# Designs tried in a protein design run: designed miniproteins, single chains, continued (5). Part 24

Each design is a single chain, and the fold is of that chain. pLDDT is the mean over its residues in the fold that is shown.

## One batch from the design tools (miniprotein)

Design m16859
Fold by ESMFold2-Fast:
Structure m16859 (fold): chain A 91 residues (1-91)
Amino acid sequence: MAKEKADILEKQGEEAYKSGNYEEAGRLFLEAAVLYAQSGDLEKAIRYLEKAAEAFRKSGNIEKALDVESRINAARVALERGDFEKARELI
């Protein structure tokens, strides 16, 4: 269920990004990332956080892009330490 919803949000985010609606693309990618993290797919979760940060930067929402980038860095540090539960919490 969560992965199924994440896949839908991923596709909607890609469509928004292609249409130049970067703010909406960032929001959709961020929601997809959270659902991927909840399903245990931390690799996809981080990948879609990176896409969300890029989309927010392209939309001019630098504050939101920096917030997402901070979460990516914190989650990566947790993963390097083998703390998968903390990585999920930080996403």
Scores: mean pLDDT 86

Design m16860
Fold by ESMFold2-Fast:
Structure m16860 (fold): chain A 91 residues (1-91)
Amino acid sequence: SVALAALEAARRNLEAAKAASPAAGPHLEEALRAVEEALEALRRGDLEAAREHLRRAREHLDRAEAAADEAARPYLEAARGALRVALEALE
């Protein structure tokens, strides 16, 4: 599905961002956990839980962006775009 593909893209970009900016690591770990929970919810067909986990992932991404250095920026932008696509696919 579009939502599953977008969440997998978000996961890959959050991992890349974590490697590029260790300072944002704790917030990126929380965002990754929320993305994994959203993926699990989608696999179960729980769209309400998936949307809630996506909102949490976005909140943690906002915190990560505040802590991250420039090297992580393209990965954070790609992750934000992927989370938006996932949320739109679940509307």
Scores: mean pLDDT 88

Design m16861
Fold by ESMFold2-Fast:
Structure m16861 (fold): chain A 69 residues (1-69)
Amino acid sequence: MEGGYPVIEVPEGATVLDVARKLGPEKEALARAGQVFVNGARVPPDTVLRDGDIVSFGSLEEQYKVKLV
């Protein structure tokens, strides 16, 4: 299947925490707890995202593709 990931649009310069806030309070709590992964690597919530980054919260089962707008 094309892409395989839900796409989330955020402005250029957005952080992992900005993505989590857009997804909802549960994801924001996971990001603040350090349970965030970008391209498979655990990162701080203030990590700046790039176009095409794959973000996941809590587990790697649900992943989001970042699109900068």
Scores: mean pLDDT 79

Design m16862
Fold by ESMFold2-Fast:
Parts: structure tokens; C-alpha cells; sequence
Structure m16862 (fold): chain A 86 residues (1-86)
């Protein structure tokens, strides 16, 4: 998939923001950052990454106080980040 460098950097930055917020216990802020990352990924034509990031955001929104939900969302975001860095 052809992702413009500018968009890729923006997505990675938003994922890093989401992971940092999730680690701090800010599920709302983490979900917001993941939704922004998904929007940029969709604009860049990366439908798969956008879907994964949206699902992670939805999980945090539905279960903001659930540490298991946070862990699942963190793994999903980390997978997308790893794919984009390759």
C-alpha cells in the first residue's frame, strides 16, 4: 500500500499519543487519538489500519475503566505502528 510519508508520520505520531494516554489511564484521550489516527489512515487509503484503530478506539470508549480492554487496544495500536514503520 502506498502511504504518503507525511500521512504515515502523522498516523505514527497519533498512535504514540494514544499509547502514552492509554498507559496513563486516559482511555478517553487514547480513544480520541486512535480515532484521529484512523481518519488519517483512511484518507491515506489504508482501510485495514483505519479499521483496526477504530475498533481499538471503540473498545476503549465502551470499557474506559477496563484494564483488559486497554491492553487489547494497546496491542492493536502497536501492530499498526509496526506495519507502518516497515
Amino acid sequence: MEIPEEKREEILRLIDEALARAAAGDAEGAAEALRRAAEVAREAGDEESARILEQAAELLERHPDDEFARGVAEVAAAVVKTVLKR
Scores: mean pLDDT 79

Design m16863
Fold by ESMFold2-Fast:
Structure m16863 (fold): chain A 55 residues (1-55)
Amino acid sequence: MEEIEKLKKEIEKLANEYFDRLRQLTPEQAAAARAEFDKKINELSKKIQELVEKR
């Protein structure tokens, strides 16, 4: 459970950093940043799922 909370905080931190960056980015940079952010969030969500299901 501790590990899951750590991963959730990492997701929250990434989201805050991403939205903070969006205010400074061009539309082209924002699209690239969104793709990278989605990839990282999906990876972290997969790790949480793995810990819950104990693969």
Scores: mean pLDDT 78

Design m16864
Fold by ESMFold2-Fast:
Structure m16864 (fold): chain A 65 residues (1-65)
Amino acid sequence: MQKIVSMITAIQLQGIALGVKVEVREEDGKIVITLSGDEAKVEELARYAEELAKDAGIEIEIRRV
């Protein structure tokens, strides 16, 4: 639980820094992260989120809009 909260908080803070809109929800026990903004910054944040999730052992789905 604490690892998930820490990961989501880090992703949201990085999103603010990059000017990317971050929406987080849980679907069927899976964390879904939706990113909106500049394409290059969205990809930077997506990579950051994937690295954090891998390090934490958490499965996530990233959606780009």
Scores: mean pLDDT 82

Design m16865
Fold by ESMFold2-Fast:
Structure m16865 (fold): chain A 83 residues (1-83)
Amino acid sequence: MEARERAERLREEAERLLERVLRLAEKEPELRAAAEAARALLRAGDYLGAAQAMRALARRGSPELGRLAEEAARLLREAAELL
């Protein structure tokens, strides 16, 4: 499988997880703003920056939000290593 295709699939999965994080953070403005910043980094192609932002977010939210954010960070680090 092409490395770029695998990186794109990992990015798409991380983006889906980030949308779930955004929904969980909807009523918490500070967490929502942090998740939106992570999404902006992801859209800019800064996979490592987005992963770092998601790991920081994972320490601040609910256990469910934290698990999703940690998984998204893992996928983004893996995607960065393929590029």
Scores: mean pLDDT 83

Design m16866
Fold by ESMFold2-Fast:
Structure m16866 (fold): chain A 73 residues (1-73)
Amino acid sequence: MRLEEAERLHREGDEAFKQGNYKEAARLYLEAARLLEEVDPVRAREYLAYAGSSYWFDGNEELAMELFSLSDK
């Protein structure tokens, strides 16, 4: 089920972020957002913000700002 898979990706993303692997965290959060886009658009936008934060910490400010703009939809 999409919700269960997104929750798994969220937990994996949190773990990657905690370990300082920000690029992997961003990738996992983006996959979670994609799975929830039609099921839970509010939570999907929250995951876009998490991915944006991850890219910001990775030093990719351009991608971070783009994702933050998408999360404010």
Scores: mean pLDDT 83

Design m16867
Fold by ESMFold2-Fast:
Structure m16867 (fold): chain A 76 residues (1-76)
Amino acid sequence: ELEKLKEEAKELVKKLVEAIEKGDKKAAEEYNKKAMEVLEKLRSLPGGEEAVAEVYEYLKEEAEKAKEAFEAYAAA
């Protein structure tokens, strides 16, 4: 369960970053909502805090590739 949810969260993060980079605000909101839901489930499991931290590191790496788009999204 834990590993599957972690993989799902990373996939949603990837889709979120792609949506932000393309300026698709509606898709970005959808993927962000889904990612947060998966992260909440992950956090409720034993070892979930470490898995959530790993997903956040992945988000940080992906966001660095799309820095300008992330700055625009955060300002909105």
Scores: mean pLDDT 76

Design m16868
Fold by ESMFold2-Fast:
Structure m16868 (fold): chain A 59 residues (1-59)
Amino acid sequence: MSPEELRRLSERIERGEISDEELRRLAEAAGLTVPQVRELIRAGREEDLLVRAYLQSQA
């Protein structure tokens, strides 16, 4: 998953629009589980998700 794709997903999350398939891909990119991703979104911590996914993509 590219950094550009992750940024587009963040915009969709901010609008409250995200599918289960997009959640699964975001979880894989961030090295997290889907429940952990949902908890971060619920807490308004989408930025932490993107930073984590970016760092995992650099490893």
Scores: mean pLDDT 71

Design m16869
Fold by ESMFold2-Fast:
Structure m16869 (fold): chain A 55 residues (1-55)
Amino acid sequence: AAPAQHAVAVQSLDAEGRVETRVEVLPEAEAKELAEKRRAAGEFASAVPLTAPAA
């Protein structure tokens, strides 16, 4: 089956030095591009395929 969407998790530090995690749901190509761009900028980012939960 064709992958519909990916979740991209990005971790960054706020002004107080606390870790904030953001999750974006994007099409596969956009998710991979975002994760790569964020890693290139020095952030921790990963993209994982979203599959419907098994019943």
Scores: mean pLDDT 70

Design m16870
Fold by ESMFold2-Fast:
Order: C-alpha cells, then sequence, then structure tokens
Structure m16870 (fold): chain A 84 residues (1-84)
C-alpha cells in the first residue's frame, strides 16, 4: 500500500463514519434525545473511530496517523456545526 492510497482509504472511512454519526444523531434528536447529548455521542463515536484508525496506521507511517487525527478533528467540527 502506498502512502497516497492509505490516506485515501483513511479519509474515506472517516467520511463514512461522519455520515453515519450525523444520521444517527439526527434520528436520535427526532426521537427526543436532547441535541447537545446527540452531538456529544456523535463526537465521541467519531473520535473513537479516528483514534482506532490512527493507531492502526501509526504502525505503518506515523505521519499518516497524525494527518488522520487532524482530519478526524475537522470532521468532528463539521458534524458539530451541522447538528447545531
Amino acid sequence: LSRELLLDYGEGLLRMAAAVALLAARNAIRKGVPREEAIREAVEFLRRVGEILAEALSKIDPEIAERVRRYTEEEIERVRRELE
């Protein structure tokens, strides 16, 4: 696997995780869960996914792991803004 391919896969997985988190949070809010609680759960889920992915990739390339962590925080902020 090339560095470019690993980054592509990592970003793709995080984008999918963000989409799932966003849908789950919106569904929870629709069912009566407080918005701030749904946001907290979505953020925690994304942070966990990002950390698992970064940890796995750190064994191959620490620079890719750091980039994945940065991208995770960007996706967390995007999801948070979309749910506010």
Scores: mean pLDDT 84

Design m16871
Fold by ESMFold2-Fast:
Structure m16871 (fold): chain A 64 residues (1-64)
Amino acid sequence: VKIYKHFGLDATAEQVVEEASKHGAPVVLQSLVDQSKVEVDGHNLEEVQKALDELGKAVNLEEL
C-alpha cells in the first residue's frame, strides 16, 4: 500500500498488476518512478515484490 501511494498508482493500478506479471517488480517500479519522481533502490526490491503480490490481489478486487 505504501509503495503504491508513493507512486500515486491509485489511477494506474491496472498497469502495475499487468506489468508485474509480465515484466516484474523492478521494471514496474522504474516506470512508476519516472511518473511520480520517486526513487527506490535495490535494497528493498524483495519487499517490493512481496507487496506487489499481495496488493495485486487487492487492486483486482477494486479494479482501480
Scores: mean pLDDT 45

Design m16872
Fold by ESMFold2-Fast:
Structure m16872 (fold): chain A 60 residues (1-60)
Amino acid sequence: GPIVARALRDVARVPGIILGLKKGEEVEVLKEYPDGLVVAQSLSTGETGLVGSADLEILS
């Protein structure tokens, strides 16, 4: 099934680069890179972007 994670804190949006998140917002993890960056899609908005894995709690 999809890998679901939750934002541990607010993440500032950088257009076209960083996925903006509010603390508690849930995302689907699409890809994780060895440097700790994750490509994620917001389950609320459907937007896709990069977020640091340290800013996420994996739920599944």
Scores: mean pLDDT 84

Design m16873
Fold by ESMFold2-Fast:
Structure m16873 (fold): chain A 97 residues (1-97)
Amino acid sequence: KAKELLEEIEKLIKEAKEAIEKKDVEKAVEYLRKAAELVRKALEEEDEKFREEVVKLAKKGIVELLEAAKELSPEDQAKVLEELKKIQEEVEKLEEL
Protein backbone atom coordinates (compact mmCIF):
# COMPACT_ATOMS: atom_id res chain seq x y z
CA LYS A 1 0.00 0.00 0.00
CA ALA A 2 2.72 2.52 1.00
CA LYS A 3 4.96 1.56 -1.95
CA GLU A 4 2.03 1.85 -4.39
CA LEU A 5 1.20 5.33 -3.01
CA LEU A 6 4.82 6.50 -3.48
CA GLU A 7 4.90 5.11 -7.06
CA GLU A 8 1.58 6.81 -7.93
CA ILE A 9 2.77 10.19 -6.57
CA GLU A 10 5.99 9.88 -8.64
CA LYS A 11 3.94 8.97 -11.74
CA LEU A 12 1.58 11.95 -11.28
CA ILE A 13 4.53 14.36 -10.91
CA LYS A 14 6.10 13.01 -14.12
CA GLU A 15 2.75 13.24 -15.96
CA ALA A 16 2.28 16.84 -14.72
CA LYS A 17 5.77 17.75 -16.02
CA GLU A 18 5.03 16.20 -19.44
CA ALA A 19 1.69 18.05 -19.59
CA ILE A 20 3.45 21.36 -18.78
CA GLU A 21 6.04 20.66 -21.53
CA LYS A 22 3.15 20.09 -23.98
CA LYS A 23 1.46 23.28 -22.66
CA ASP A 24 -1.59 21.25 -21.59
CA VAL A 25 -2.16 23.32 -18.46
CA GLU A 26 -5.60 21.87 -17.61
CA LYS A 27 -4.16 18.33 -17.63
CA ALA A 28 -1.14 19.46 -15.58
CA VAL A 29 -3.45 21.01 -12.95
CA GLU A 30 -5.49 17.76 -12.86
CA TYR A 31 -2.36 15.65 -12.22
CA LEU A 32 -1.10 18.10 -9.56
CA ARG A 33 -4.45 18.01 -7.72
CA LYS A 34 -4.32 14.20 -7.68
CA ALA A 35 -0.71 14.32 -6.43
CA ALA A 36 -1.71 16.68 -3.58
CA GLU A 37 -4.52 14.28 -2.59
CA LEU A 38 -2.12 11.30 -2.47
CA VAL A 39 0.45 13.30 -0.46
CA ARG A 40 -2.38 14.08 2.00
CA LYS A 41 -3.21 10.32 2.21
CA ALA A 42 0.44 9.73 3.22
CA LEU A 43 -0.48 11.37 6.56
CA GLU A 44 -2.38 8.14 7.39
CA GLU A 45 0.83 6.08 7.23
CA GLU A 46 2.59 5.23 10.51
CA ASP A 47 5.95 4.65 8.77
CA GLU A 48 8.13 7.73 9.41
CA LYS A 49 10.68 6.60 6.80
CA PHE A 50 7.90 6.32 4.19
CA ARG A 51 6.70 9.85 5.05
CA GLU A 52 10.30 11.13 4.66
CA GLU A 53 10.46 9.51 1.20
CA VAL A 54 7.16 11.19 0.20
CA VAL A 55 8.45 14.59 1.42
CA LYS A 56 11.72 14.16 -0.52
CA LEU A 57 9.89 13.12 -3.71
CA ALA A 58 7.39 16.00 -3.47
CA LYS A 59 10.10 18.63 -2.81
CA LYS A 60 12.15 17.40 -5.79
CA GLY A 61 9.00 17.34 -7.96
CA ILE A 62 8.07 20.90 -7.00
CA VAL A 63 11.54 22.17 -8.03
CA GLU A 64 11.37 20.33 -11.39
CA LEU A 65 7.79 21.51 -12.07
CA LEU A 66 8.65 25.14 -11.22
CA GLU A 67 11.47 24.98 -13.78
CA ALA A 68 9.19 23.45 -16.46
CA ALA A 69 6.48 26.07 -15.76
CA LYS A 70 8.86 28.91 -16.78
CA GLU A 71 8.07 27.99 -20.43
CA LEU A 72 4.35 28.75 -19.88
CA SER A 73 2.49 32.07 -20.20
CA PRO A 74 2.31 34.13 -16.96
CA GLU A 75 -1.39 33.23 -16.53
CA ASP A 76 -0.69 29.50 -16.94
CA GLN A 77 2.35 29.76 -14.64
CA ALA A 78 0.03 31.21 -11.96
CA LYS A 79 -2.34 28.21 -12.26
CA VAL A 80 0.52 25.71 -11.88
CA LEU A 81 2.01 27.69 -8.96
CA GLU A 82 -1.34 27.59 -7.09
CA GLU A 83 -1.42 23.77 -7.31
CA LEU A 84 2.27 23.48 -6.34
CA LYS A 85 1.53 25.63 -3.27
CA LYS A 86 -1.16 23.11 -2.23
CA ILE A 87 1.35 20.24 -2.53
CA GLN A 88 3.86 22.26 -0.47
CA GLU A 89 1.21 22.75 2.26
CA GLU A 90 0.64 18.96 2.43
CA VAL A 91 4.43 18.40 2.58
CA GLU A 92 4.66 20.82 5.54
CA LYS A 93 1.99 18.79 7.38
CA LEU A 94 3.99 15.57 6.77
CA GLU A 95 7.17 17.24 8.14
CA GLU A 96 5.26 18.08 11.37
CA LEU A 97 4.66 14.35 12.02
Scores: mean pLDDT 82

Design m16874
Fold by ESMFold2-Fast:
Structure m16874 (fold): chain A 69 residues (1-69)
Amino acid sequence: SASVDRAVAAGEEALAAGDLDTAAGYYLGALSENPQNARAWAGLGRVYEAQGRLALAAAYFAKARELEP
C-alpha cells in the first residue's frame, strides 16, 4: 500500500541520516501493516547491524530473503 511504501522510504531516509531509532520505528510501522514487506525486514536488519547486533541483523536479512527469493 502507499502508506507501507511511504513508511519504508522514510525508514531508508532516517537510516541514511544515522537516525537508527527513527528508522526502526518506520520499518516496524511498515511491518505492522504488511508483515511480508521484504524491504522493511532488510531495513531492520541494517538498523540492527549498525547497532552491532549482528545475530539479530542476520535473522532479519534471512527473513527478507525468504520473502523475496
Scores: mean pLDDT 88

Design m16875
Fold by ESMFold2-Fast:
Structure m16875 (fold): chain A 76 residues (1-76)
Amino acid sequence: SKEAVDAVAEALREASREAEAQGLTGPKYRATVVSKKDPSARAEAEVLGPLTPEQAARLGAAIEKHPDVEVRFEPL
């Protein structure tokens, strides 16, 4: 659903924002979040790459709640 897609995208944005606030720098990636059930439900987020342990943990938790969501990463 769009709500699931938005929740996962926001978790990525929040974790990336916290990493930047902690002084982390690095290449940025575009994360594309899509619903496996509804391909029109999608969102994009820019994240610091590679994923930090906190970003990975938040993504994992969000996917466990929303197993019908897929995330793809592309370098910017």
Scores: mean pLDDT 75

Design m16876
Fold by ESMFold2-Fast:
Structure m16876 (fold): chain A 121 residues (1-121)
Amino acid sequence: DSELGKQLFEAARALDVERVRKLLEQGADVNYRDENGYTPLHLLARNFRAGQEEAAREIASLLLRNGADPTVRTTTDNGDTALHLGAASEVGEEALKLFESLGLDPNEKNDLGLTPRDLIK
């Protein structure tokens, strides 16, 4: 339901692996979208930092295994996929490598015609 979806959002933002796992076991919608079109996968990609690569990989794997759609685009912020947001973050190269290793397409274009690779500094 929408409450479990919101909780999954916050768990993904916090990189709380065990909370993500429990919420998914409770039937949280992995493709829940907020008012800006962000999914839990978007928040994970945007918010993980250097030193959190293991937690980020575990959460991304949990979300994808439970049917998270990595092609979902935000309704704001230029129609970005999770991979666009990860590439634009402080850990852009690490995010790109992590998500490509999980099968995400690095060639998807946002509304500006930019790929995730174009957003790395």
Scores: mean pLDDT 85

Design m16877
Fold by ESMFold2-Fast:
Structure m16877 (fold): chain A 58 residues (1-58)
Amino acid sequence: SADEEALRAAEARGQKYLDLVKQANELMTKDGLPPEEVAKLVRKAVEEGKSLKDIYKE
């Protein structure tokens, strides 16, 4: 049903958010990126629907 599809879409969106948080933490802790730069990458990742690591590697 449309209602069930909406719930699955919301869950997928939540998972993408959690993945973004994990990737942001890795960029700060492993790669030593400043929080300001990570914030810019997060905004771009959300805008383009890409992972943070994909944006960073480009």
Scores: mean pLDDT 74

Design m16878
Fold by ESMFold2-Fast:
Structure m16878 (fold): chain A 70 residues (1-70)
Amino acid sequence: GSSVITRAALHEALEAVEEGDVEGAIRSLEVAISHETDPEVRELLERALRAVKEGDLEEAIRLLREALTL
């Protein structure tokens, strides 16, 4: 399961993506990845970070919502 820090950073990343704040989303995702020890969750977060960097905000939202269910 994700740590409290990872979950807080994920909620911040999701809010940033929904607002179109790409730089904020990248920052929050990097914090989440640095604190995540679960390899399955970490892979989802790294995919979400790639989606944000590629401008695919819809895919980023999908991946972040999936990560929040774990």
Scores: mean pLDDT 83

Design m16879
Fold by ESMFold2-Fast:
Structure m16879 (fold): chain A 68 residues (1-68)
Amino acid sequence: TREVIVEVQKILNESEIEAAKGAGIVLRAVGLALEGASPEEILREAAELAKEHGDYEAAEKLYELAAK
């Protein structure tokens, strides 16, 4: 949903991840939402991408949000 994309963007904007990489994760999250993915699936995918880019703190926050 719109709310999930806003939360992903907020966490990534407050992270140390490079702006271009953060924007890429947000675009992937939007793509998943358009394909009908659940909020949980969107948050988990964003967390995996943040982890792959080396931002473990952002990944942790996104995983925690997905578990709720």
Scores: mean pLDDT 79

Design m16880
Fold by ESMFold2-Fast:
Structure m16880 (fold): chain A 60 residues (1-60)
Amino acid sequence: MKEELEREIRFSMYVIKISVALLSKDYEEAIKIAEEGIEEFKDDPEAVKVFKELLEEAKK
């Protein structure tokens, strides 16, 4: 099937979940989801960069 579209949907779901956790001040959950996203997308440098930026924001 269209693997690229599935990857984009998964990426968006991770970003949305992290953003919701950050908005709710649930920094532990945001960190956990961001780390899971980094592992899931470790072969995609752009995706990893986004998750690392969100992880940094959660650790603030």
Scores: mean pLDDT 80

Design m16881
Fold by ESMFold2-Fast:
Structure m16881 (fold): chain A 67 residues (1-67)
Amino acid sequence: MIVVPREKVEEIAKELGLSPSTVYSIMLLYYVGKLSQREIAEILGLSQSTVSRAIKAAIEAGLLKER
């Protein structure tokens, strides 16, 4: 279960030019779905670098743990 401060998700979304719902989708697919950054990028129509930055920012913000 992802219990996240809304402000941190909105901050990450703003920095990456994404919607907050897209950031939540990245986090869910990565942590619960155990998908690779490339698979998430292909599903969501994003660059792998954008997905990588979103995951790293979420980990650094304490929203995700490294797996």
Scores: mean pLDDT 76

Design m16882
Fold by ESMFold2-Fast:
Structure m16882 (fold): chain A 95 residues (1-95)
Amino acid sequence: MEELLKELAEAYRNGDIDKAIELAEKIVNDPNATGEQLTAVALILSDILTRASGEQKKKAIEILKKVAERLKTSPDPALQRLAEQLEKAIEEMEK
């Protein structure tokens, strides 16, 4: 998992958006991903969505929805609030 986060950060810094989305999907589908790791994915995907279009935008939104669902089930109130914020942002983007 730590290696996937490093690869995600590297792909994102290098502007490899397709690779970043692929790695974010792997992290969000890992049942052992922590709230901290899911938060990092959410931040990177949110930034990608400010400039993504077409298929990249659709994929990033799908992954971000999964991140929000997982954060929503967290016992941490801060992560639950982040999930609510992400759900509102996604709803606005889908209009």
Scores: mean pLDDT 83

Design m16883
Fold by ESMFold2-Fast:
Structure m16883 (fold): chain A 59 residues (1-59)
Amino acid sequence: MQQVLAQIEQQARQVLPDADADALVESLRRKAQEQGLSPQQLRQLGQQQIQQAVQHQQS
């Protein structure tokens, strides 16, 4: 779980400002705890959220 969040954070910081990346990771951490997401589900959700954030930033 923590390893997946660390990877998502690193990827988010590559394409988003630090503040936006931190907010994204914090949101994902809370959703994982509330919904009982598996590491696989968390990785998939993280990838989708990063892609959406990048598209929004480019618009």
Scores: mean pLDDT 78

Design m16884
Fold by ESMFold2-Fast:
Structure m16884 (fold): chain A 60 residues (1-60)
Amino acid sequence: SQSQQLAQQLIDQARNATTPDQTRDLLRQFQENFDSLSPEQQQAVADALAGPVRRMLDSF
């Protein structure tokens, strides 16, 4: 699903981010995409990003 793809892209890109600027840009793009999703899709992304990653997103 689109929600699972978005979650997986964040995880993969975060693993390859080597600078604070890359991480910031990644999170900004993710937040923009996340905010464009329906509430149902947002919940699916949140469920896929359990644990530390979910807590990180909730901080933005």
Scores: mean pLDDT 73

Design m16885
Fold by ESMFold2-Fast:
Structure m16885 (fold): chain A 61 residues (1-61)
Amino acid sequence: MPSEAEREEVYRRLVEEARERGREALVEALERMYHEGVSVEEVERELRAEAERIEAEAAAE
């Protein structure tokens, strides 16, 4: 059971990485998830789904 401090730290790192890569839409999504109380496990699942979607789009083009 991750503490609120651990959840905040994970989100902070993910936002930093997304911002460094210029993925502003992902930054907005992460900020929304943080405010909605989404767990670290759930955000990781959503990020994996998004990565799979991007890979599928790249392969289809």
Scores: mean pLDDT 73

Design m16886
Fold by ESMFold2-Fast:
Parts: sequence; C-alpha cells; structure tokens
Structure m16886 (fold): chain A 71 residues (1-71)
Amino acid sequence: SMEENREIAEELFKKGITPEDIRKNGASKEVLEIIRELFIEKARATNTPATQATIEKLMDEEVEELLKELG
C-alpha cells in the first residue's frame, strides 16, 4: 500500500539508500520516487539556494547510480 511504501521510503532515506536495502524491503521505483520527493521537500524547506542545489545534485547522482544497479 501507499502507507507501507512511505514507511519504507522514510527508513531508507534516513539510512542512505542502497540496492541491498531496497531488495530486502521489497522497495521499487515508487519508493525511490517518494525518497526523491522527501529530499526535494527538505531542500526547499531550508530556503538556501546553494544548499538546495548541492542537495539536489547529490540526490540525483545517488538515485541515478542506484537505478543503474537495479537495471
């Protein structure tokens, strides 16, 4: 369910997402998208352009690498 996906996404976001954690918890592209949204929301809340740009870049790179590993 969406509730379960959100809980999984929040846990993975806090731990720093890994392919191992995603496979173990049955996470999918939907969970990664929720993690992405959480990261962007956090960046916007800080209202710091430099920090926001850095966070978005790091998140995009990490998620893209993770998706490549998943196939």
Scores: mean pLDDT 63

Design m16887
Fold by ESMFold2-Fast:
Structure m16887 (fold): chain A 64 residues (1-64)
Amino acid sequence: DPEKEKVREELLEFVTRTIARAKAEGDPEIGEAFALIYVGMAVANGEITPEEAREILEEAKRRA
């Protein structure tokens, strides 16, 4: 579904930026914590599955 793909892409971009910013500020763990909250909210809202949330977090950490 194009709509679901767009949500996943936007979320991945957002959490990647969140982790990268926190890493640049000297606290990568706080960035990962906020990223987890954001993907968790998307799961709670039914926008993505827990499995997709896991994949997004791993990819975001890899990119950041």
Scores: mean pLDDT 82

Design m16888
Fold by ESMFold2-Fast:
Structure m16888 (fold): chain A 55 residues (1-55)
Amino acid sequence: KEKELEEKKEELKKELGEEALAKYAAAENPDEEGGYEISLEALKKLEKKYEELKK
């Protein structure tokens, strides 16, 4: 699961860009201490947006 988070973060970071990823994490992140650490749930939301951008 930890590797899964890291891999997905890396992919989103490459596609959306580091700055965009941070903004999306802050806006969509359900983490209480979010802003720099993304939960799996928040990451899945980012994945959804990333897939939308591809299409």
Scores: mean pLDDT 58

Design m16889
Fold by ESMFold2-Fast:
Order: sequence, then C-alpha cells, then structure tokens
Structure m16889 (fold): chain A 62 residues (1-62)
Amino acid sequence: MDLEIARAMVLMAVGIGIASGDLEGALEFAKEIAKKLVEKGVLSEEEAEELIREAEERIAAL
C-alpha cells in the first residue's frame, strides 16, 4: 500500500516535469520526494533507489 502510493508520487513528479519541459528538475524533484519518504519510514533506502531508477528509465524512454 505505502510503496504503491510512493511510486505514484514519484511518477507524478516525472509527469509534471515532462509537461513543463523541465526533465532535469522533474528527476531532482522525484529524488527529493523519495528522500523524504525514506526519512518518514514509508520507504527503505533500497526501495527509494529502485523507484528513482524506474523514473530515470521512463525519462530515458522519451
């Protein structure tokens, strides 16, 4: 449940960046969200790294 919500938030940040044309800012924003979720205990550090990798793959596939 929590991991699915975290994934949705990270992917939403990527989507907003694509819509605004700021892909670098979108990736940085996604990383910041993931970091905050780790700090709050919603994600492990490994889960956050995996979500960021998925975000990078989606940007690279454009």
Scores: mean pLDDT 76

Design m16890
Fold by ESMFold2-Fast:
Structure m16890 (fold): chain A 68 residues (1-68)
Amino acid sequence: SDQLRNQVQRDSNNLINNGDVNSGVSGGQSARNAGDSVSFGRIVTSMGVLSMQGNTQNSRNAIQQVNS
């Protein structure tokens, strides 16, 4: 739906621009539910970058949460 698509876009932008890991989890789960593999991959990649840049444990836990 348009509402779910807009939520995924908003949450993805909050993750990328603000490093909001909780938005990444929410957006990733919404992308999975919508079957949006492109948005899901983008969110997981952005969370992986945050993990590499020093928020390693929290970002890793969030990636596992999105993939479960």
Scores: mean pLDDT 64

Design m16891
Fold by ESMFold2-Fast:
Structure m16891 (fold): chain A 85 residues (1-85)
Amino acid sequence: SKEEAEKYLNQGIEYLKRGDYDKAIELFEKAIELDPKNAKAYFYLSIAYHHKGDFEKAREYEKKALELDPNFDIAAFNREIFGPA
């Protein structure tokens, strides 16, 4: 369900903030399984792979997120993860 997808997404964000990128990826993948049109989950996967140094996968997931939501506010998304610049 979308509600369960949001729970996995939020858990993944917590692991991402802790630097546990492997666990974050698992949780974001579960979120996508439940809601495959969730552009945010693909952006979070992109960020997690970027932190792991897998820049090719990071770019692929960013592209997928933008294909799902071409008007995605990357600045607002970055503020949600990292806080205001």
Scores: mean pLDDT 80

Design m16892
Fold by ESMFold2-Fast:
Structure m16892 (fold): chain A 60 residues (1-60)
Amino acid sequence: SMREAEKARLAAAVRRLLASQGASEEEIEAAVRTLVSQVDAGALDPAALAAGIEAHLAAL
């Protein structure tokens, strides 16, 4: 579904961002789980956040 695709896009963006900052795999997966939980609770727009992270990474 589109929402699952948006969550996957956000997860990929977060993994790239945190890996670029030297985060461990455990830290990355914990952050992804937390963000996916917030998306599922309606507290977070995954497409908007993913776009912001992607823009930040592209500017590096």
Scores: mean pLDDT 84

Design m16893
Fold by ESMFold2-Fast:
Structure m16893 (fold): chain A 72 residues (1-72)
Amino acid sequence: SGREKFLAGLAAAEPEVKKIHEEYKKKVEEIEKEAKEKKWSEEELKKKILELTIETFRRVSDVISEALAAAM
């Protein structure tokens, strides 16, 4: 069934998505640390985190799309 293939694709993607999420968390901490050291404005910090968030979302989307295509 379509649901079984979808769930299998999501299950296959889960380990890579978890890795991307853990990398994202570490990169956010690194950005926050750099912002403190370089005394960035709140706006500069938010912009940098937003750029990372968009890139992370793209990576997650690609992983899920590839896993679903492989499961179909």
Scores: mean pLDDT 83

Design m16894
Fold by ESMFold2-Fast:
Structure m16894 (fold): chain A 62 residues (1-62)
Amino acid sequence: SMVDQLIEYQKKIQDIVDKSKSVEELEKNLKKFLEEVRKTEQDPRLRQAIEDLVKGYLNAFR
């Protein structure tokens, strides 16, 4: 389901957050992840949900 796929992407985002040593590294890694999703994910709704999640994380560290 889309929910299960979104949970898997959320886990990947959390892994990036946990492994990033600085806000700058986090922003770089999240932007790289988002570009990969834009190239590989075929579901536009899932792409939008992931983009919104990434933007939420980036805004939280501003």
Scores: mean pLDDT 82

Design m16895
Fold by ESMFold2-Fast:
Structure m16895 (fold): chain A 70 residues (1-70)
Amino acid sequence: SRIEELQKRIAELTEEIYRLASEEERAEIFPPLDERLREAGEIEDEEERIKALEELVKELEAVLEELKER
């Protein structure tokens, strides 16, 4: 399903970010991410949940690219 694809992509992105980020960067990145993932999981409408997860993927891809450019 689309939700499963997005969850897998988020997991892959978070693993890459975790590997590249410092301890300080992880402290800045992961708490807001955990909050947004919890919020997305509470969305009952499947289409709205998909939109929330797609926005998370876009933001995580941007974070990953920023970390790679350092």
Scores: mean pLDDT 83

Design m16896
Fold by ESMFold2-Fast:
Structure m16896 (fold): chain A 71 residues (1-71)
Amino acid sequence: MEKLYEEIAEGLVRVAAQSDEATARAVADVMKELGDSDEQFREAGIKAATRAAEEDPSAAERLRFMQEKLS
């Protein structure tokens, strides 16, 4: 289960990182809804967003919305 959550979270994080601010905010809202339903998914989402921001600092601002929503 945890591995599948990590893969789904990584997919959403990639979309947010490669999009504009409006799309990044919309993806952050989806991640929050999923995280509110399942704490394991929230943890996977936080991990994925943190890793992606570390790998691509230029996407960090877009990923911040997701990190804030999941915290």
Scores: mean pLDDT 78

Design m16897
Fold by ESMFold2-Fast:
Structure m16897 (fold): chain A 69 residues (1-69)
Amino acid sequence: MEEAREKLAEIEAAFTAEAKAKAPLTKEQLIELLRKTKEEVEKLLELDPELAKKAVEGLERQIKKLEEE
């Protein structure tokens, strides 16, 4: 459980770092970055499926909001 949380924090840190490095991002670039982050989080399903599912759902909601403008 703790290992999955640590990996999730690393994934979130990587997303934040890449977003800042490429800022300002277009909506399309941000959506693509969120999709890549979602794929990384899905790998955590084997370690902590509950934690990973919640994170994936959060990312999917953000992607949908951006697509709907």
Scores: mean pLDDT 79

